# Ledger of designs, part 82: designed miniproteins, single chains, continued (4)

Each design is a single chain, and the fold is of that chain. pLDDT is the mean over its residues in the fold that is shown.

## One batch from the design tools (miniprotein)

Design m14808
Fold by ESMFold2-Fast:
Structure m14808 (fold): chain A 64 residues (1-64)
Amino acid sequence: SKEEEDERALERIKRLEAILDTLNRVQLLVARHELEELLKKSDNEELRKEARRLIERIDAMLAA
């Protein structure tokens, strides 16, 4: 169950990354908050690393 939950979360992160460049500012803010919530509830090192990486990318896009 936990492994399945982690796999689902990783797949969601991959899907988000694939469409990241198509998102408007509001959608980027929503995605950022969802990634922050994932970080708060996940203890999986790979998930946390990927979520942090995407948050950094979103922050860079919002600053541009």
Scores: mean pLDDT 84

Design m14809
Fold by ESMFold2-Fast:
Structure m14809 (fold): chain A 108 residues (1-108)
Amino acid sequence: SEEELKLVEELIETLREIIKEGLKNNSKEGIEEAARLAREAVELLEKSDNEELRSYVLEFEVLEGLALIVLGVLNTLKIESQPLSEKIKKLIEEAKKLLKELKELLES
C-alpha cells in the first residue's frame, strides 16, 4: 500500500533525526528509545506478507545498530546523559504515532 510505504519512509526519517539530535545533545534516553522503536518496526515488518515492506527491514536494523553503537561509544567514554530536549520528545512522540498507524494498517 502507498500509505504503508509513506509511513515506513517517514518513520525511518524520524528515527534518523532522533539519533542525530540524541548524539548532538548526548541524550542516551533518546537514542535508546530510537533503538527500541527501530526493533519494534523490524518485528512488525517481518510479520508482513508484503515483500516491498519487508525490503525495509534491513534499513531499520541498520538504524537500531547505529543507535546501539552510539550508546556504546557514549558509555565507553563515560559521557553523562543529558535530559531529553523538547525537540527529541516531539520526535519520539511522532515516531510512536507513525509506528502505531503502520501497525493498525497492517493488522487491518
Scores: mean pLDDT 88

Design m14810
Fold by ESMFold2-Fast:
Order: sequence, then C-alpha cells, then structure tokens
Structure m14810 (fold): chain A 97 residues (1-97)
Amino acid sequence: SLAEELRRRVMEAIARSPEEGRKTLDEAVKIVEERSAQLDKEADALNAQGDASTDPVERKNLKAKADALYQESGDLDRKMSEIRREANAAIRAAEAA
C-alpha cells in the first residue's frame, strides 16, 4: 500500500540520519495530503453524479463507490498519523543515541 511504502521510506531515512528522516517524513505527509484530497474530490464527483441520476440502481452504485473512496481517504489519513507518531519517536531516539 502507499502508506506501507511511505513508512518504509521514512524509517530508512531515519536510519541514515534524523535530518533525512524529518525531510522524508515531510515529503510523505505532502504525498498523503495530495492523494487524500484527490480521493475526496473523486468521491464528491461520484456523489454528485449519483444525486443527478434518475436510475435508483445507478444512484446506489455511484454513492457506494463514493463511500469507498471516502473510506480509503480516511484510512490513508489515519495510517499517516500513525506513521508520523512512530517516525517522530524514532527520530528522537536516533538523536538521543
């Protein structure tokens, strides 16, 4: 997953130096914020298409797809918050060593 790949990159950067760790973490946060915003935008568009549809089956399918994208966005944000907490702890530990 994107979150697992970003976690790996951040932890590898921290192992090289705390400074590289911070820079890589900042880049990972930006990537997640951009991806989350894009997922929300796609979900909003599908939701709007669902509302405009006169076919109940099409409406239900479009709204379900929008809900799945909102859930993916929320899951990505939650995982990034976890990565940020773990990365900050690892950076502090590396600086103390």
Scores: mean pLDDT 90

Design m14811
Fold by ESMFold2-Fast:
Structure m14811 (fold): chain A 82 residues (1-82)
Amino acid sequence: EIEKLEKTIEYVDKAIEALKEGNKEKAIEYLRKAAEYEPDEEVKRRLEQAIELVEEGKIEEALRTAEAVRKIVEEKLEELKS
C-alpha cells in the first residue's frame, strides 16, 4: 500500500505543477494516473472530480481539489510509516 500511496502523491504533485503551468492536458494525464494508483474509493472520486474541474476550465477549483487530495494521501502515508 505504501508504494501505491507514494505513486499517488508523485502523480498528484506532477498534476499540481501542470495546473500551475497552465498545461491542462498534462494535468488530466497525471490526475488519471494518480487515480489509477489510489486505493481509497473516496479519494479516487476526488481525483476524478479534479479531472472534471480541469475539463470545465475551473483551474483554481481543480488546484484546490488536487492539493486537498495530496494532504489526505500524505497523512495516510505518515500513519503507515508510524
Scores: mean pLDDT 84

Design m14812
Fold by ESMFold2-Fast:
Structure m14812 (fold): chain A 80 residues (1-80)
Amino acid sequence: MYKARITLEDGRVFEGEGETPEEAITKAFAKALEEELGIKVSDEALKSMKEMPPEELIKKAKWRLEVLTGKKVEIEVEEL
């Protein structure tokens, strides 16, 4: 089991848990988009994201959230 945490510079935190780091990151990212921006991620996009290498997924998720929110974003992943 893995946990991903996305922290925005304003102190908001979004967490996701999964069997893989990619699943945990994908869940945290989808939650951040939905709760911060009202953007629902499609099931196809979620599946595609889970198939990415974790380092690339973190880089892409961080960049996209920073561009969309205008805030600095930190992403951490830990094994439970």
Scores: mean pLDDT 84

Design m14813
Fold by ESMFold2-Fast:
Structure m14813 (fold): chain A 67 residues (1-67)
Amino acid sequence: AMAEALKKRIEDFKKKARFVRQAYEELLKSDDPEKVAEEFIKKAPKEWQPVLRQLYDLIKKIEEEKK
């Protein structure tokens, strides 16, 4: 139970890390980062979409406050 839950969490984290890295590279090369972000969120499983959108909004807000 606990060991399996931890293993699933690690696997989920690895998948999210790969997805985020791929999205970041596409975003960096795009002339429309907002559109690229929306497409990546749309392509993600529905279960991940709210979390990814929340994470993207948080990152954008932090970057905006830093500038």
Scores: mean pLDDT 69

Design m14814
Fold by ESMFold2-Fast:
Structure m14814 (fold): chain A 91 residues (1-91)
Amino acid sequence: GERGEAVRRLLEERAAAGDRRAEVELLMGRVAERVHVDGVPAAEALRAEADRLERAGRDALAAQLRALAAAIEAGASEAELQALLDRMEAV
């Protein structure tokens, strides 16, 4: 709804200003939409975002999303997945 669009715009402004946590929150929001709305498997949604980031020259963040996708497919624990998310939000 309109409130969700306002929150998304705020996160986009923060991400553009270099807020890595806002950028990761936007990325995970897009992944969640593809999983819950489009029925796309989480690993495939993560790889689609990684491909977009690589085209934008964001190779390090793209590699972190691919690592998260591989960990999900390997059945990694919640603690292992959280550690990967924390690394993406670092700095």
Scores: mean pLDDT 82

Design m14815
Fold by ESMFold2-Fast:
Structure m14815 (fold): chain A 71 residues (1-71)
Amino acid sequence: FGTPEVLEEARRAVEEAAKAGDVEAARRSIRQLGERHGTPALAALILRELDALDGDLEALAQGIRNWRKGL
């Protein structure tokens, strides 16, 4: 699922977007993360999880923390 460092960067981006209430900012940040780190498959997985959570950015941030602990 990617490195703990990449997941931590994703979590921070999602938390900042949650504070702003901007789901599209979260989607953009996740896509850019995948491009920057050469991990488009990981970015796609995170975006799919966001869709499964109906855009709940706080739940997504918690999910990413749990994924990082499972690595």
Scores: mean pLDDT 78

Design m14816
Fold by ESMFold2-Fast:
Structure m14816 (fold): chain A 82 residues (1-82)
Amino acid sequence: MDDAIKQLETELNLDGKATVEKAKAIEERGDPEEIAKFLLELLKKLKEVGYPLKTAQENTDEEIEEEIRRQLELIKEKKRKE
């Protein structure tokens, strides 16, 4: 099974272990905003190496990125509601 983090390590000379540790730290904090930002960062890396995302037909990475940002804004709004 493909590991996106390991693939990025191979293609971009990234340290996969450091990336995993960063992801775990974000998960342990339980902050959905940080999780969304981390996913957005990984999405940018995947776009740079030219790998297709789940949407095979169009590779509409812009739409996926926009959706992640939209979810992030909803999370921020929910956190600020009293």
Scores: mean pLDDT 59

Design m14817
Fold by ESMFold2-Fast:
Structure m14817 (fold): chain A 102 residues (1-102)
Amino acid sequence: SALKERGKAITEENRKKFAEVEAKDNTEGTITVVQGGRHPKSGVLIEVSTRITFRSVDGKPVVVGASEPEVRLEGETPEALAAAEEMLEKTRKEIEELLASG
């Protein structure tokens, strides 16, 4: 599906952006983090995406910001919507922990 291919492309871009930011002090970059997969009961593909802003500090990437998570669905079933809400909550908690650690 298009969403699965999008997730793979974003992962490859993120690796390149991390390497570029690490190579330059005080350089800021933004990556897209994608979480999700195919719902086991309905087969609907669910993805939650967040833009993370990071800055290189002494050659190490440090997270300095995050956007509100966005959900993408392959169809609108009650089961898929419920799973998407659970993924959104999980993503928000991970972002809070990531920002608290920086």
Scores: mean pLDDT 69

Design m14818
Fold by ESMFold2-Fast:
Structure m14818 (fold): chain A 68 residues (1-68)
Amino acid sequence: SYDREVVTKLVEEDPKRNVEKVLKALAVHYEPGDYFTARELAELLNLSVGTVRRVLKKLAEAGIIELK
């Protein structure tokens, strides 16, 4: 589980909604404990790998996900 209030703030601070897109992709395509890469998420979401890496870093710094 993740903190809804933290998620809401991250989504509101991202006018392109890339944070929301990444979180939805993780919820739909991955289960707890699954390994994922920024490249796989970028392909699923039609985003650049750099954009996905920035979002994943922001989510990890906020304690929402763990980077492996």
Scores: mean pLDDT 73

Design m14819
Fold by ESMFold2-Fast:
Structure m14819 (fold): chain A 76 residues (1-76)
Amino acid sequence: LSKEEVILLSRWGILFGEAYYAIKHPHSYSKQEIENLIKDMKEVLEEMKKKNLLSPEQVKKAEEILKKLEKIYEEK
């Protein structure tokens, strides 16, 4: 892995951890915070896919998490 790829993977890990926390504790997040998290995850996911850093299974899991966040956003 290059230095740039390690940094990108670290950023991805942080966002994924935050998404898991938000799904477990949705009342700790405002509607704007959920919207920003969805936006950031989509941007990083596209960059990760472009660089072929994620398996198809990892992409599917990321899409499932995004769907859960979008449901939380709609219910706020």
Scores: mean pLDDT 83

Design m14820
Fold by ESMFold2-Fast:
Structure m14820 (fold): chain A 88 residues (1-88)
Amino acid sequence: MITPVERGLAPSRIRKAVEEEGKKLGLPEEKIKEAADIAIKVAGPYLSLPEISDEQKEKLREDIAKELSKIIPEEHAKKLAQAVVDAL
């Protein structure tokens, strides 16, 4: 098939990771949804790669944490970013 199934599932894995970690952190539902949308958007260019290396996962974690820090506390942003890269 033209599109790898694994890449098609990545946005749903990111959303699930943000929802699970966000609930553990006690974040409001609307902030969890906003954070998931931001994480998927930031991860988009990385999901276009044939593979994601450990170095690229570290860069993705940093990029997600920076964007999420605009809407939630930095400590929560870092934990959500780690959960996202662990889901990939």
Scores: mean pLDDT 78

Design m14821
Fold by ESMFold2-Fast:
Structure m14821 (fold): chain A 77 residues (1-77)
Amino acid sequence: ATTTLREEREVETPLGKVRIEVEVQATPDSIRARARAEGEDGLKVEVERTSTGSGATPEQVAGNAAEEAIRKLEEKA
C-alpha cells in the first residue's frame, strides 16, 4: 500500500551542473517527497514537500520538491 519512487538526474544551470536526487513515499493518505540538490561548488540543499488527501500525484509532489531545491540552491550561490 506504500509506493516508493527514487530518481537521480543532472541538470545544467547557470551555476554549472546540479545533481538532483528525489525520493517519494506515497501512502493512501499522504505523499511525501524529499529533494536534494548538490552543485559543483559543493553547495547542498534539501527540501521536503508533503501533500495530504487526494488530487496530487507522487510525480507532481516530487517535481515540486525538486524545483524548490534547485531554486534554493540558486539563491544560495
Scores: mean pLDDT 75

Design m14822
Fold by ESMFold2-Fast:
Structure m14822 (fold): chain A 69 residues (1-69)
Amino acid sequence: SQANTLLEHPALRANVLDVLSRGFSREEVAQALLRLGDQALTATVEELIRAIEDLAVEDLKAAVERVLS
């Protein structure tokens, strides 16, 4: 998959390993890389963590909207 290709990319390896070492899952990292799109290859560890956090907030908002609908 595109996500697996990004996770295994040599340019991303150090940053991916750093984020994984902080307790985030491969799935969380993969979704963050997909969200960053064209920016993924130049993303910092901080930007990757921010993308994971943004996705968590979006999931929460979607859950709230579902209850309100």
Scores: mean pLDDT 78

Design m14823
Fold by ESMFold2-Fast:
Structure m14823 (fold): chain A 73 residues (1-73)
Amino acid sequence: VQEMIDGLRRGLEAIKESKNSKEAAEKLRELAEKSKDEDTSQILYGLSVIAEKKGKEEAARVAQGMIDSLESS
């Protein structure tokens, strides 16, 4: 759980640091590829697809919601 939360926080930071949705998606894919945890990798890849198709703001909202849900568990 903590590793997934940490991965999601890194993903959210990458989204916020990105200038546009394309850059956010690219950074999220890079984080997914570098992740040692398969579940975290799959989630970060999913966020990259959201950033590309729906925009970085929606990807950030989804990532924050996932972090909040995991921290409440």
Scores: mean pLDDT 80

Design m14824
Fold by ESMFold2-Fast:
Structure m14824 (fold): chain A 69 residues (1-69)
Amino acid sequence: IDKLMKEIEEKIKKILELSEKLDEDTQKSYKRQVENIRELAKGGSKRSKKSVEYVKRMADSLLEVVEKS
């Protein structure tokens, strides 16, 4: 679980870095989505590894979207 949590935080960091080049409203949208992912990961870490793996996939999807922006 700790390794998955670290991977999620690294993806979040990358998403925020890439979003800095976008307009202010889009940046705020990504910050909200990232905050939601953090809350879900924190909750998931207390439930199961499978829950955290699901959240990691959400972070991967968001990273792909911001990379295409």
Scores: mean pLDDT 79

Design m14825
Fold by ESMFold2-Fast:
Structure m14825 (fold): chain A 89 residues (1-89)
Amino acid sequence: MKTVTVVNRARSSEEPVLEVEATFTITGSTLSVKVEARNLTTGETWSLEATKEIAEEDAEKLYEGAATLLPEAARAAGAEAETEVSVSE
């Protein structure tokens, strides 16, 4: 079964320095999202996890959007952004 994992990381360059990592995992018809955020200035952390059933035909559009649109939005907001994509079967 095809599994696609997209990891987005964004970090602000000015204080308060915020670091956010969002992991999107798509396995067949299941989308799992994990977001971890940290304030590097205060040490405060936040996390959110969610899982949703999706159509397999929509999975490719979803991971492409996560790989492109989210880093672009973060950079438009003045943050540094990196994306990693891995695919396994």
Scores: mean pLDDT 72

Design m14826
Fold by ESMFold2-Fast:
Structure m14826 (fold): chain A 99 residues (1-99)
Amino acid sequence: TAALVQQFADALETYIKSMRAGDSKSKSEALARASELYASVSSDPAARRQALQTAIAIYTRAIDELAPEVAAGDLDAGITEGMLRIQVGVLNLELKKLD
């Protein structure tokens, strides 16, 4: 379980890195891998909670890293930040359902 959650974290980190680099192929492959890994842990409530918390932490860090570019008026950074904020909201709602 811990190993699968770590692989999920690594896949999300690759997804964010590829997104920022404009590497659409690596981005799609990393997202597909993250989705497969999440499906593997989602039936265990404890592992699902850990995966959701991990995803929230990774996306929140990505939002913080984008903030200076958004403040400078970078529209692509603004679109990416907005999308990540929506995803963090969705993940927080899913996490609350486990309470």
Scores: mean pLDDT 84

Design m14827
Fold by ESMFold2-Fast:
Structure m14827 (fold): chain A 85 residues (1-85)
Amino acid sequence: MTVAQLVAEAIREFIAEARAAGTLTPEQVAALEAAIATLEKPGITQEEFNAALQLVADALTPEQLARLDALVVARGDALAAELAA
C-alpha cells in the first residue's frame, strides 16, 4: 500500500464516521472525495499529493482534521504491525 492509498482509505473511514454523525457539509464531502480521487491516481506526483492534503486541511475544522490525523496514524500502525509479522 502506498502512503497516498493509506491516506485515501483514512479519508473514506472519516467520511463514513462523520456522515453517520451528520457532521459534514456537502462542500466538505465534495472536497474530501476530490482529495481521494487525486490520491488514488496511478503515478500520483508529490505536487498532486501535497495539493490533495492541502484541500483536506482547507475543507475541515481543526477538530475534524485532528480526528482524520488519528485515523491515518491508526492505519499506519496497523500496516507497520502487519509488515513486522
Scores: mean pLDDT 81

Design m14828
Fold by ESMFold2-Fast:
Structure m14828 (fold): chain A 88 residues (1-88)
Amino acid sequence: SVEQSQQLIDRANQLTDEDLEELIKQLEEQGMTKSAENIREILERGHRFAAALTAVFVLQLVQQGKREEAERVAQNVLDSVKLVDERR
């Protein structure tokens, strides 16, 4: 719903750098190592909001048992970021 999407966006905007690092570590602890690496690369490329939103959404999908969807989301966001960066 619109309300659920807004809650994810609001949470991503409220994350400190320490909060974002903690979410990435939680993904690593849950065996989502590739997703965590992809989110770190998004962050290192300067796309902080995309990294934060991806971390929140991916963790939510993992908590819902949607691990394959979570991996695809993190990879797709990274691929999109790389395409944007290459076009500059």
Scores: mean pLDDT 85

Design m14829
Fold by ESMFold2-Fast:
Structure m14829 (fold): chain A 101 residues (1-101)
Amino acid sequence: MKERLEEVLRMVERSIREIEELIRRGDHEGALERARELVERLNERAKEAEKEGDIETMIVLGSMASFLSMAIWLAEKTGDPRVILDTLRGQAEMLRRLLEE
């Protein structure tokens, strides 16, 4: 459990840095594509957790993927990818708190 969440946290933090850089360059399409790739990876990790009987991790990662998908939809409708960064920063904070407990 803990080791898997630590790996996911590193993955989210890397995506935050990459998306920030893409937004700074005005590459909104690239930012959306990176966020969609992260949704797929979170869903894959959730499915792996399910197969191993780790239902709590499955729920956490599945919820993260769902909220990120909603943020992507909102970014596409508003033309503002910053909502993706706000969502990911909140998710990183949540994961850090789970790893401290």
Scores: mean pLDDT 86

Design m14830
Fold by ESMFold2-Fast:
Structure m14830 (fold): chain A 72 residues (1-72)
Amino acid sequence: HMDEEKLKEYFASLSPDGSGEITKEDLKKRFEELGAKVTDEEIDAWLKGLSKDGSGKVTFEDLKKYFEEFLK
């Protein structure tokens, strides 16, 4: 289970430009690095589910909230 510091490190690895948002391209690159075969549609669905406004852009706060709910 990831603590907040590990989650920040993970988030930074997905959004290395420091934008404070994880985009579809960030996730696609990460999954390719891990050798995971995922479609653009699967990434879009996942991002929309996590983003508070459904924009497909996930902030650190959105991701933190998701993991806090998951840890319950």
Scores: mean pLDDT 67

Design m14831
Fold by ESMFold2-Fast:
Structure m14831 (fold): chain A 113 residues (1-113)
Amino acid sequence: MAPPSAAQVAEARRNLAKAMAKALGRTDIADEIYNASDEEIAEILAEILGDPRVKEVFLALLELERLRAEGASAEELLEVVLRGLKALGIELSEEEREEMRALLEEEVASEAA
């Protein structure tokens, strides 16, 4: 598909930065989040929440969004989900992994990507 324009990327980044700053109750850091790299944003969140697991979860969510935009398979999405959950100390059983895979397969199919 056509790549998003620089203006569209900037607008999406501004909206994300404002939403994150508002969720944290710190609207003053919206500009910092807007100008930060993904890694810097993850570090800021981990520091604010005092939990290094937040960094891994945040990076996993960004990887999921990127892979989804690229038309990645449900299996590829599942690997990232499992990594994020493991960082939180959550280990899925084989049955739960199959349920998650089925949900991701439906999501991929519904997007017609």
Scores: mean pLDDT 70

Design m14832
Fold by ESMFold2-Fast:
Structure m14832 (fold): chain A 100 residues (1-100)
Amino acid sequence: SIEEKVKKVIELLEETIKKLEEFKKTADEKTKEFIDNLILSLKTAIIALKEWVKNGKLTEEKFKAFIEDIIEEFEKAKKQYPEISEILEELKKKLEEIKK
């Protein structure tokens, strides 16, 4: 179901936030600021997904578009901060699998 896909995405985003927080501990100040903004973006995405499920507004097409937008944002982030590219690439691959 779409609800099960959303649950998997939320769990994946929460896991990714934990990995980013761990990486942040050894990062320089500029990278820390970027990671904080990325974590905020992921938390906002989780809130949006939870609200869409509650309101019955989520369709398969909207879900796919939302995931594609997240992936595009992370591809841009990887170009600016190659140091976190491994974490973001893992997230991208798992999101693509859930989107199927």
Scores: mean pLDDT 83

Design m14833
Fold by ESMFold2-Fast:
Structure m14833 (fold): chain A 80 residues (1-80)
Amino acid sequence: SSSQRQQQIEQKVQDWVDKLRQHLLTDPQKLKQIEEQIFQDLVTNFKLSPDQARQAVGSMLSAALTGDGRFLDEAIQILS
């Protein structure tokens, strides 16, 4: 259902932003690995184009860096 999918998207985006935030200042190699894992999940399981997936990862990184909910909302919108 659309409601279940939306809830899944919101939860996944939040979990990814939290993981990115944990590694922003501590482990650049792990951060890059998480970015690559998110990108592959978006293309394979969410069926986004590579361009849309890159935009979503960029928005998630901005959310992690700034704590600004607008970037979180942007990522959720791209996946919806």
Scores: mean pLDDT 85

Design m14834
Fold by ESMFold2-Fast:
Structure m14834 (fold): chain A 65 residues (1-65)
Amino acid sequence: MSEVEKRVALHELRELIEELETKEFSDEELQQKKKGVEIALEKFRDDEEIVKLAEEALEIIEKKL
């Protein structure tokens, strides 16, 4: 995996967390976001920072569902 792909994933996860805190989403949208985060977590499982942000995003999504 490239360093660029990791940086993009980190940026997207940070933006997702911000959106989850500031915007209202439907249950369908939350489920789609959850799937995206789970895929990222599986792909980047060895990157501690990505795992931490992905787990944080999943926790926020779970609390909203």
Scores: mean pLDDT 81

Design m14835
Fold by ESMFold2-Fast:
Formats: C-alpha cells, structure tokens, sequence
Structure m14835 (fold): chain A 61 residues (1-61)
C-alpha cells in the first residue's frame, strides 16, 4: 500500500471525527452553519480533511 494512500485515509478519518465532534457540540445547527464554523476554526487543515468533514456534516445533518 503506497504511503500517500494511507495518509489520505488517515486525513479522511480525521475529517469524519472532527465533523462528529462539531455535530455533537452543536446539535441544533444546520449543515451550512457547521461548515462555516469548520472553515472559520480550522483554516489551516488540509483540503482532504476539510472535504471529509464537510461531506460528513452534509450527510448527517
């Protein structure tokens, strides 16, 4: 397994976990509000982490 593929899988998992924490912390927030908050609080996170987090937020809210 290439190292790059493993790194991507880890980043996707981190994004999903971060999204779950935000959803639990803000149960009444809309998906759009959670996405805006994620972008404001974690601007330095990788695009893969941000993508996975946003996809998770949209799917569960």
Amino acid sequence: MPLEELEKEIQEALGRMAAQVLILAHPDASAEELIARFDAEFPDWSEEIKRAAKETIRARV
Scores: mean pLDDT 77

Design m14836
Fold by ESMFold2-Fast:
Structure m14836 (fold): chain A 59 residues (1-59)
Amino acid sequence: SLKDFLLSIPGVDEALADKLVAHFKSIENLATAKLSEIPAFVPFDLALQLKQAATEALK
């Protein structure tokens, strides 16, 4: 699931994972989203890690 995937990423707690699940709904949506589409409450370094991990998970 998207939530389990997000919780595997360093810096993602359960509250942040729940917010990201509500926003993106799927790993594919997260991987294809532009950095500007990632909510402002996510730090930039974490946003880059989320994008990279989601892209790698789809390979």
Scores: mean pLDDT 81

Design m14837
Fold by ESMFold2-Fast:
Structure m14837 (fold): chain A 66 residues (1-66)
Amino acid sequence: DPAEEATRAGTLGVIAAAEGDYGTAAASFRRAAQHALEAGDLETAERLRAMADEAEKQARKAGVTL
């Protein structure tokens, strides 16, 4: 189920970001967007790409400083 795979990968991205692994989070969100595209859900794919971009910005701002 591509829609469920997109949700799963997106959730893993959120968990990675919470642990300070923003690079992994960005990769997870990008792969979630691919699953959303395969499900035919272009709106969800666009939102997931935006989340990947935000994760990359967080990595740039020093994600290892807690």
Scores: mean pLDDT 77

Design m14838
Fold by ESMFold2-Fast:
Structure m14838 (fold): chain A 98 residues (1-98)
Amino acid sequence: MTWKQEAEAFLKEREAAREAAAKDTERDPLVLELEFAVALAEAYLILGKEEEAEEYRERALALIDEIAARDPSVDVEAVRQRLEEHLELARKAREAEE
């Protein structure tokens, strides 16, 4: 499949997963928003929409800080590192298809 088709399918799957997770009352809504922001940043990078990807990356970073303010056990550096790893994999996926 093309990277564009995979990215569009990924966006659709992540939206469905977010809606399903929202039904779980035990889930922190900020964590759900963070997962959604990371997924959108990855998908937009694969689609070559770097401006939209950066907007979601910035939103993810803000959500990480907000979650850490509520739960000091959260390793902010580890979560930020994982975000950058996800974005790097998305960039490599785009390069492999082009």
Scores: mean pLDDT 72

Design m14839
Fold by ESMFold2-Fast:
Structure m14839 (fold): chain A 79 residues (1-79)
Amino acid sequence: SALSDEQIQELLNSTDGYLTQAEQALNEGNLDTARKSLKTARDLFNQIPRNKRNSQLLKRLVDLDVRLGVEDLKEAVNK
């Protein structure tokens, strides 16, 4: 089953929106909100066909995953 170009664009836009929410939440120190928004963005991104995936969105997903992983390690060490 193929997604329409319109459905693909909606997934790209939604992924971007949730990544922006995750980035904002992380900058504000709202780690739980950042993790939830990143999980949603990742799920949406994975629904996009491989040949239509935006490399900038992938970079933002990876960057956020690394940043939140560092925060998880800080929380583990401080408890």
Scores: mean pLDDT 87

Design m14840
Fold by ESMFold2-Fast:
Structure m14840 (fold): chain A 57 residues (1-57)
Amino acid sequence: MRRRRFRVTDAQGNELEVDVEETPGGRVELRQVNGAWGASRVELAAGTRIEARPVPP
């Protein structure tokens, strides 16, 4: 498994951390580290590229 941590800034300048992990079978999962984002985990299809961006107010 591969894991990468992304640091994202929201519109207010708060720092958000998201873990991105490649699961068996080539799927990518996002795991929120703090409570600023919605769902706790999102599973993406293999080959999906993830871009860290702030959520607008």
Scores: mean pLDDT 53

Design m14841
Fold by ESMFold2-Fast:
Structure m14841 (fold): chain A 90 residues (1-90)
Amino acid sequence: LDELLEEIRRINEEILAAKTLEQAKEQGKRMAEVVEQLAAKLPPELASQLNTMRDSFLKNLEEAKTVEQAKRYAEGFLVGIEIMVRRYKA
């Protein structure tokens, strides 16, 4: 779990450092792939919630018109992931 969460944080940093919308979208898709791996390590109920959040993130990312929008979606997604993982570890 910690290794996957750290990978997700690192990819989010790459999204925040992106200079183009295309770069942000590519890194966002990679973030979603790692989140899918994280979901596989969680109980079914939490995995389902995380997969729903991932699908919403990917839809928002696809519809993003600016790099700033893509960055905001990625930050929101990371916050949601961290809240879920923290609750699971508590």
Scores: mean pLDDT 86

Design m14842
Fold by ESMFold2-Fast:
Structure m14842 (fold): chain A 66 residues (1-66)
Amino acid sequence: MSAAERVEIGGKAVETGEKVSREAAIAAAQASGGPGGRRAAEDLVRRTGKETLTGEEVLAAAQAGS
């Protein structure tokens, strides 16, 4: 899956609240919140060990990083 596809999937999850893979969630958080959003999403994944994140978790990480 390309980086652009990951960003699109993560963006849709933020809009719909669906679960996405960790990689797609991190890419979406970076796209919305820049490097800070990416780091927040990576920290969330590291702390929780989750295989997937919800759109709400992605949005929260992007907001924390922006």
Scores: mean pLDDT 69

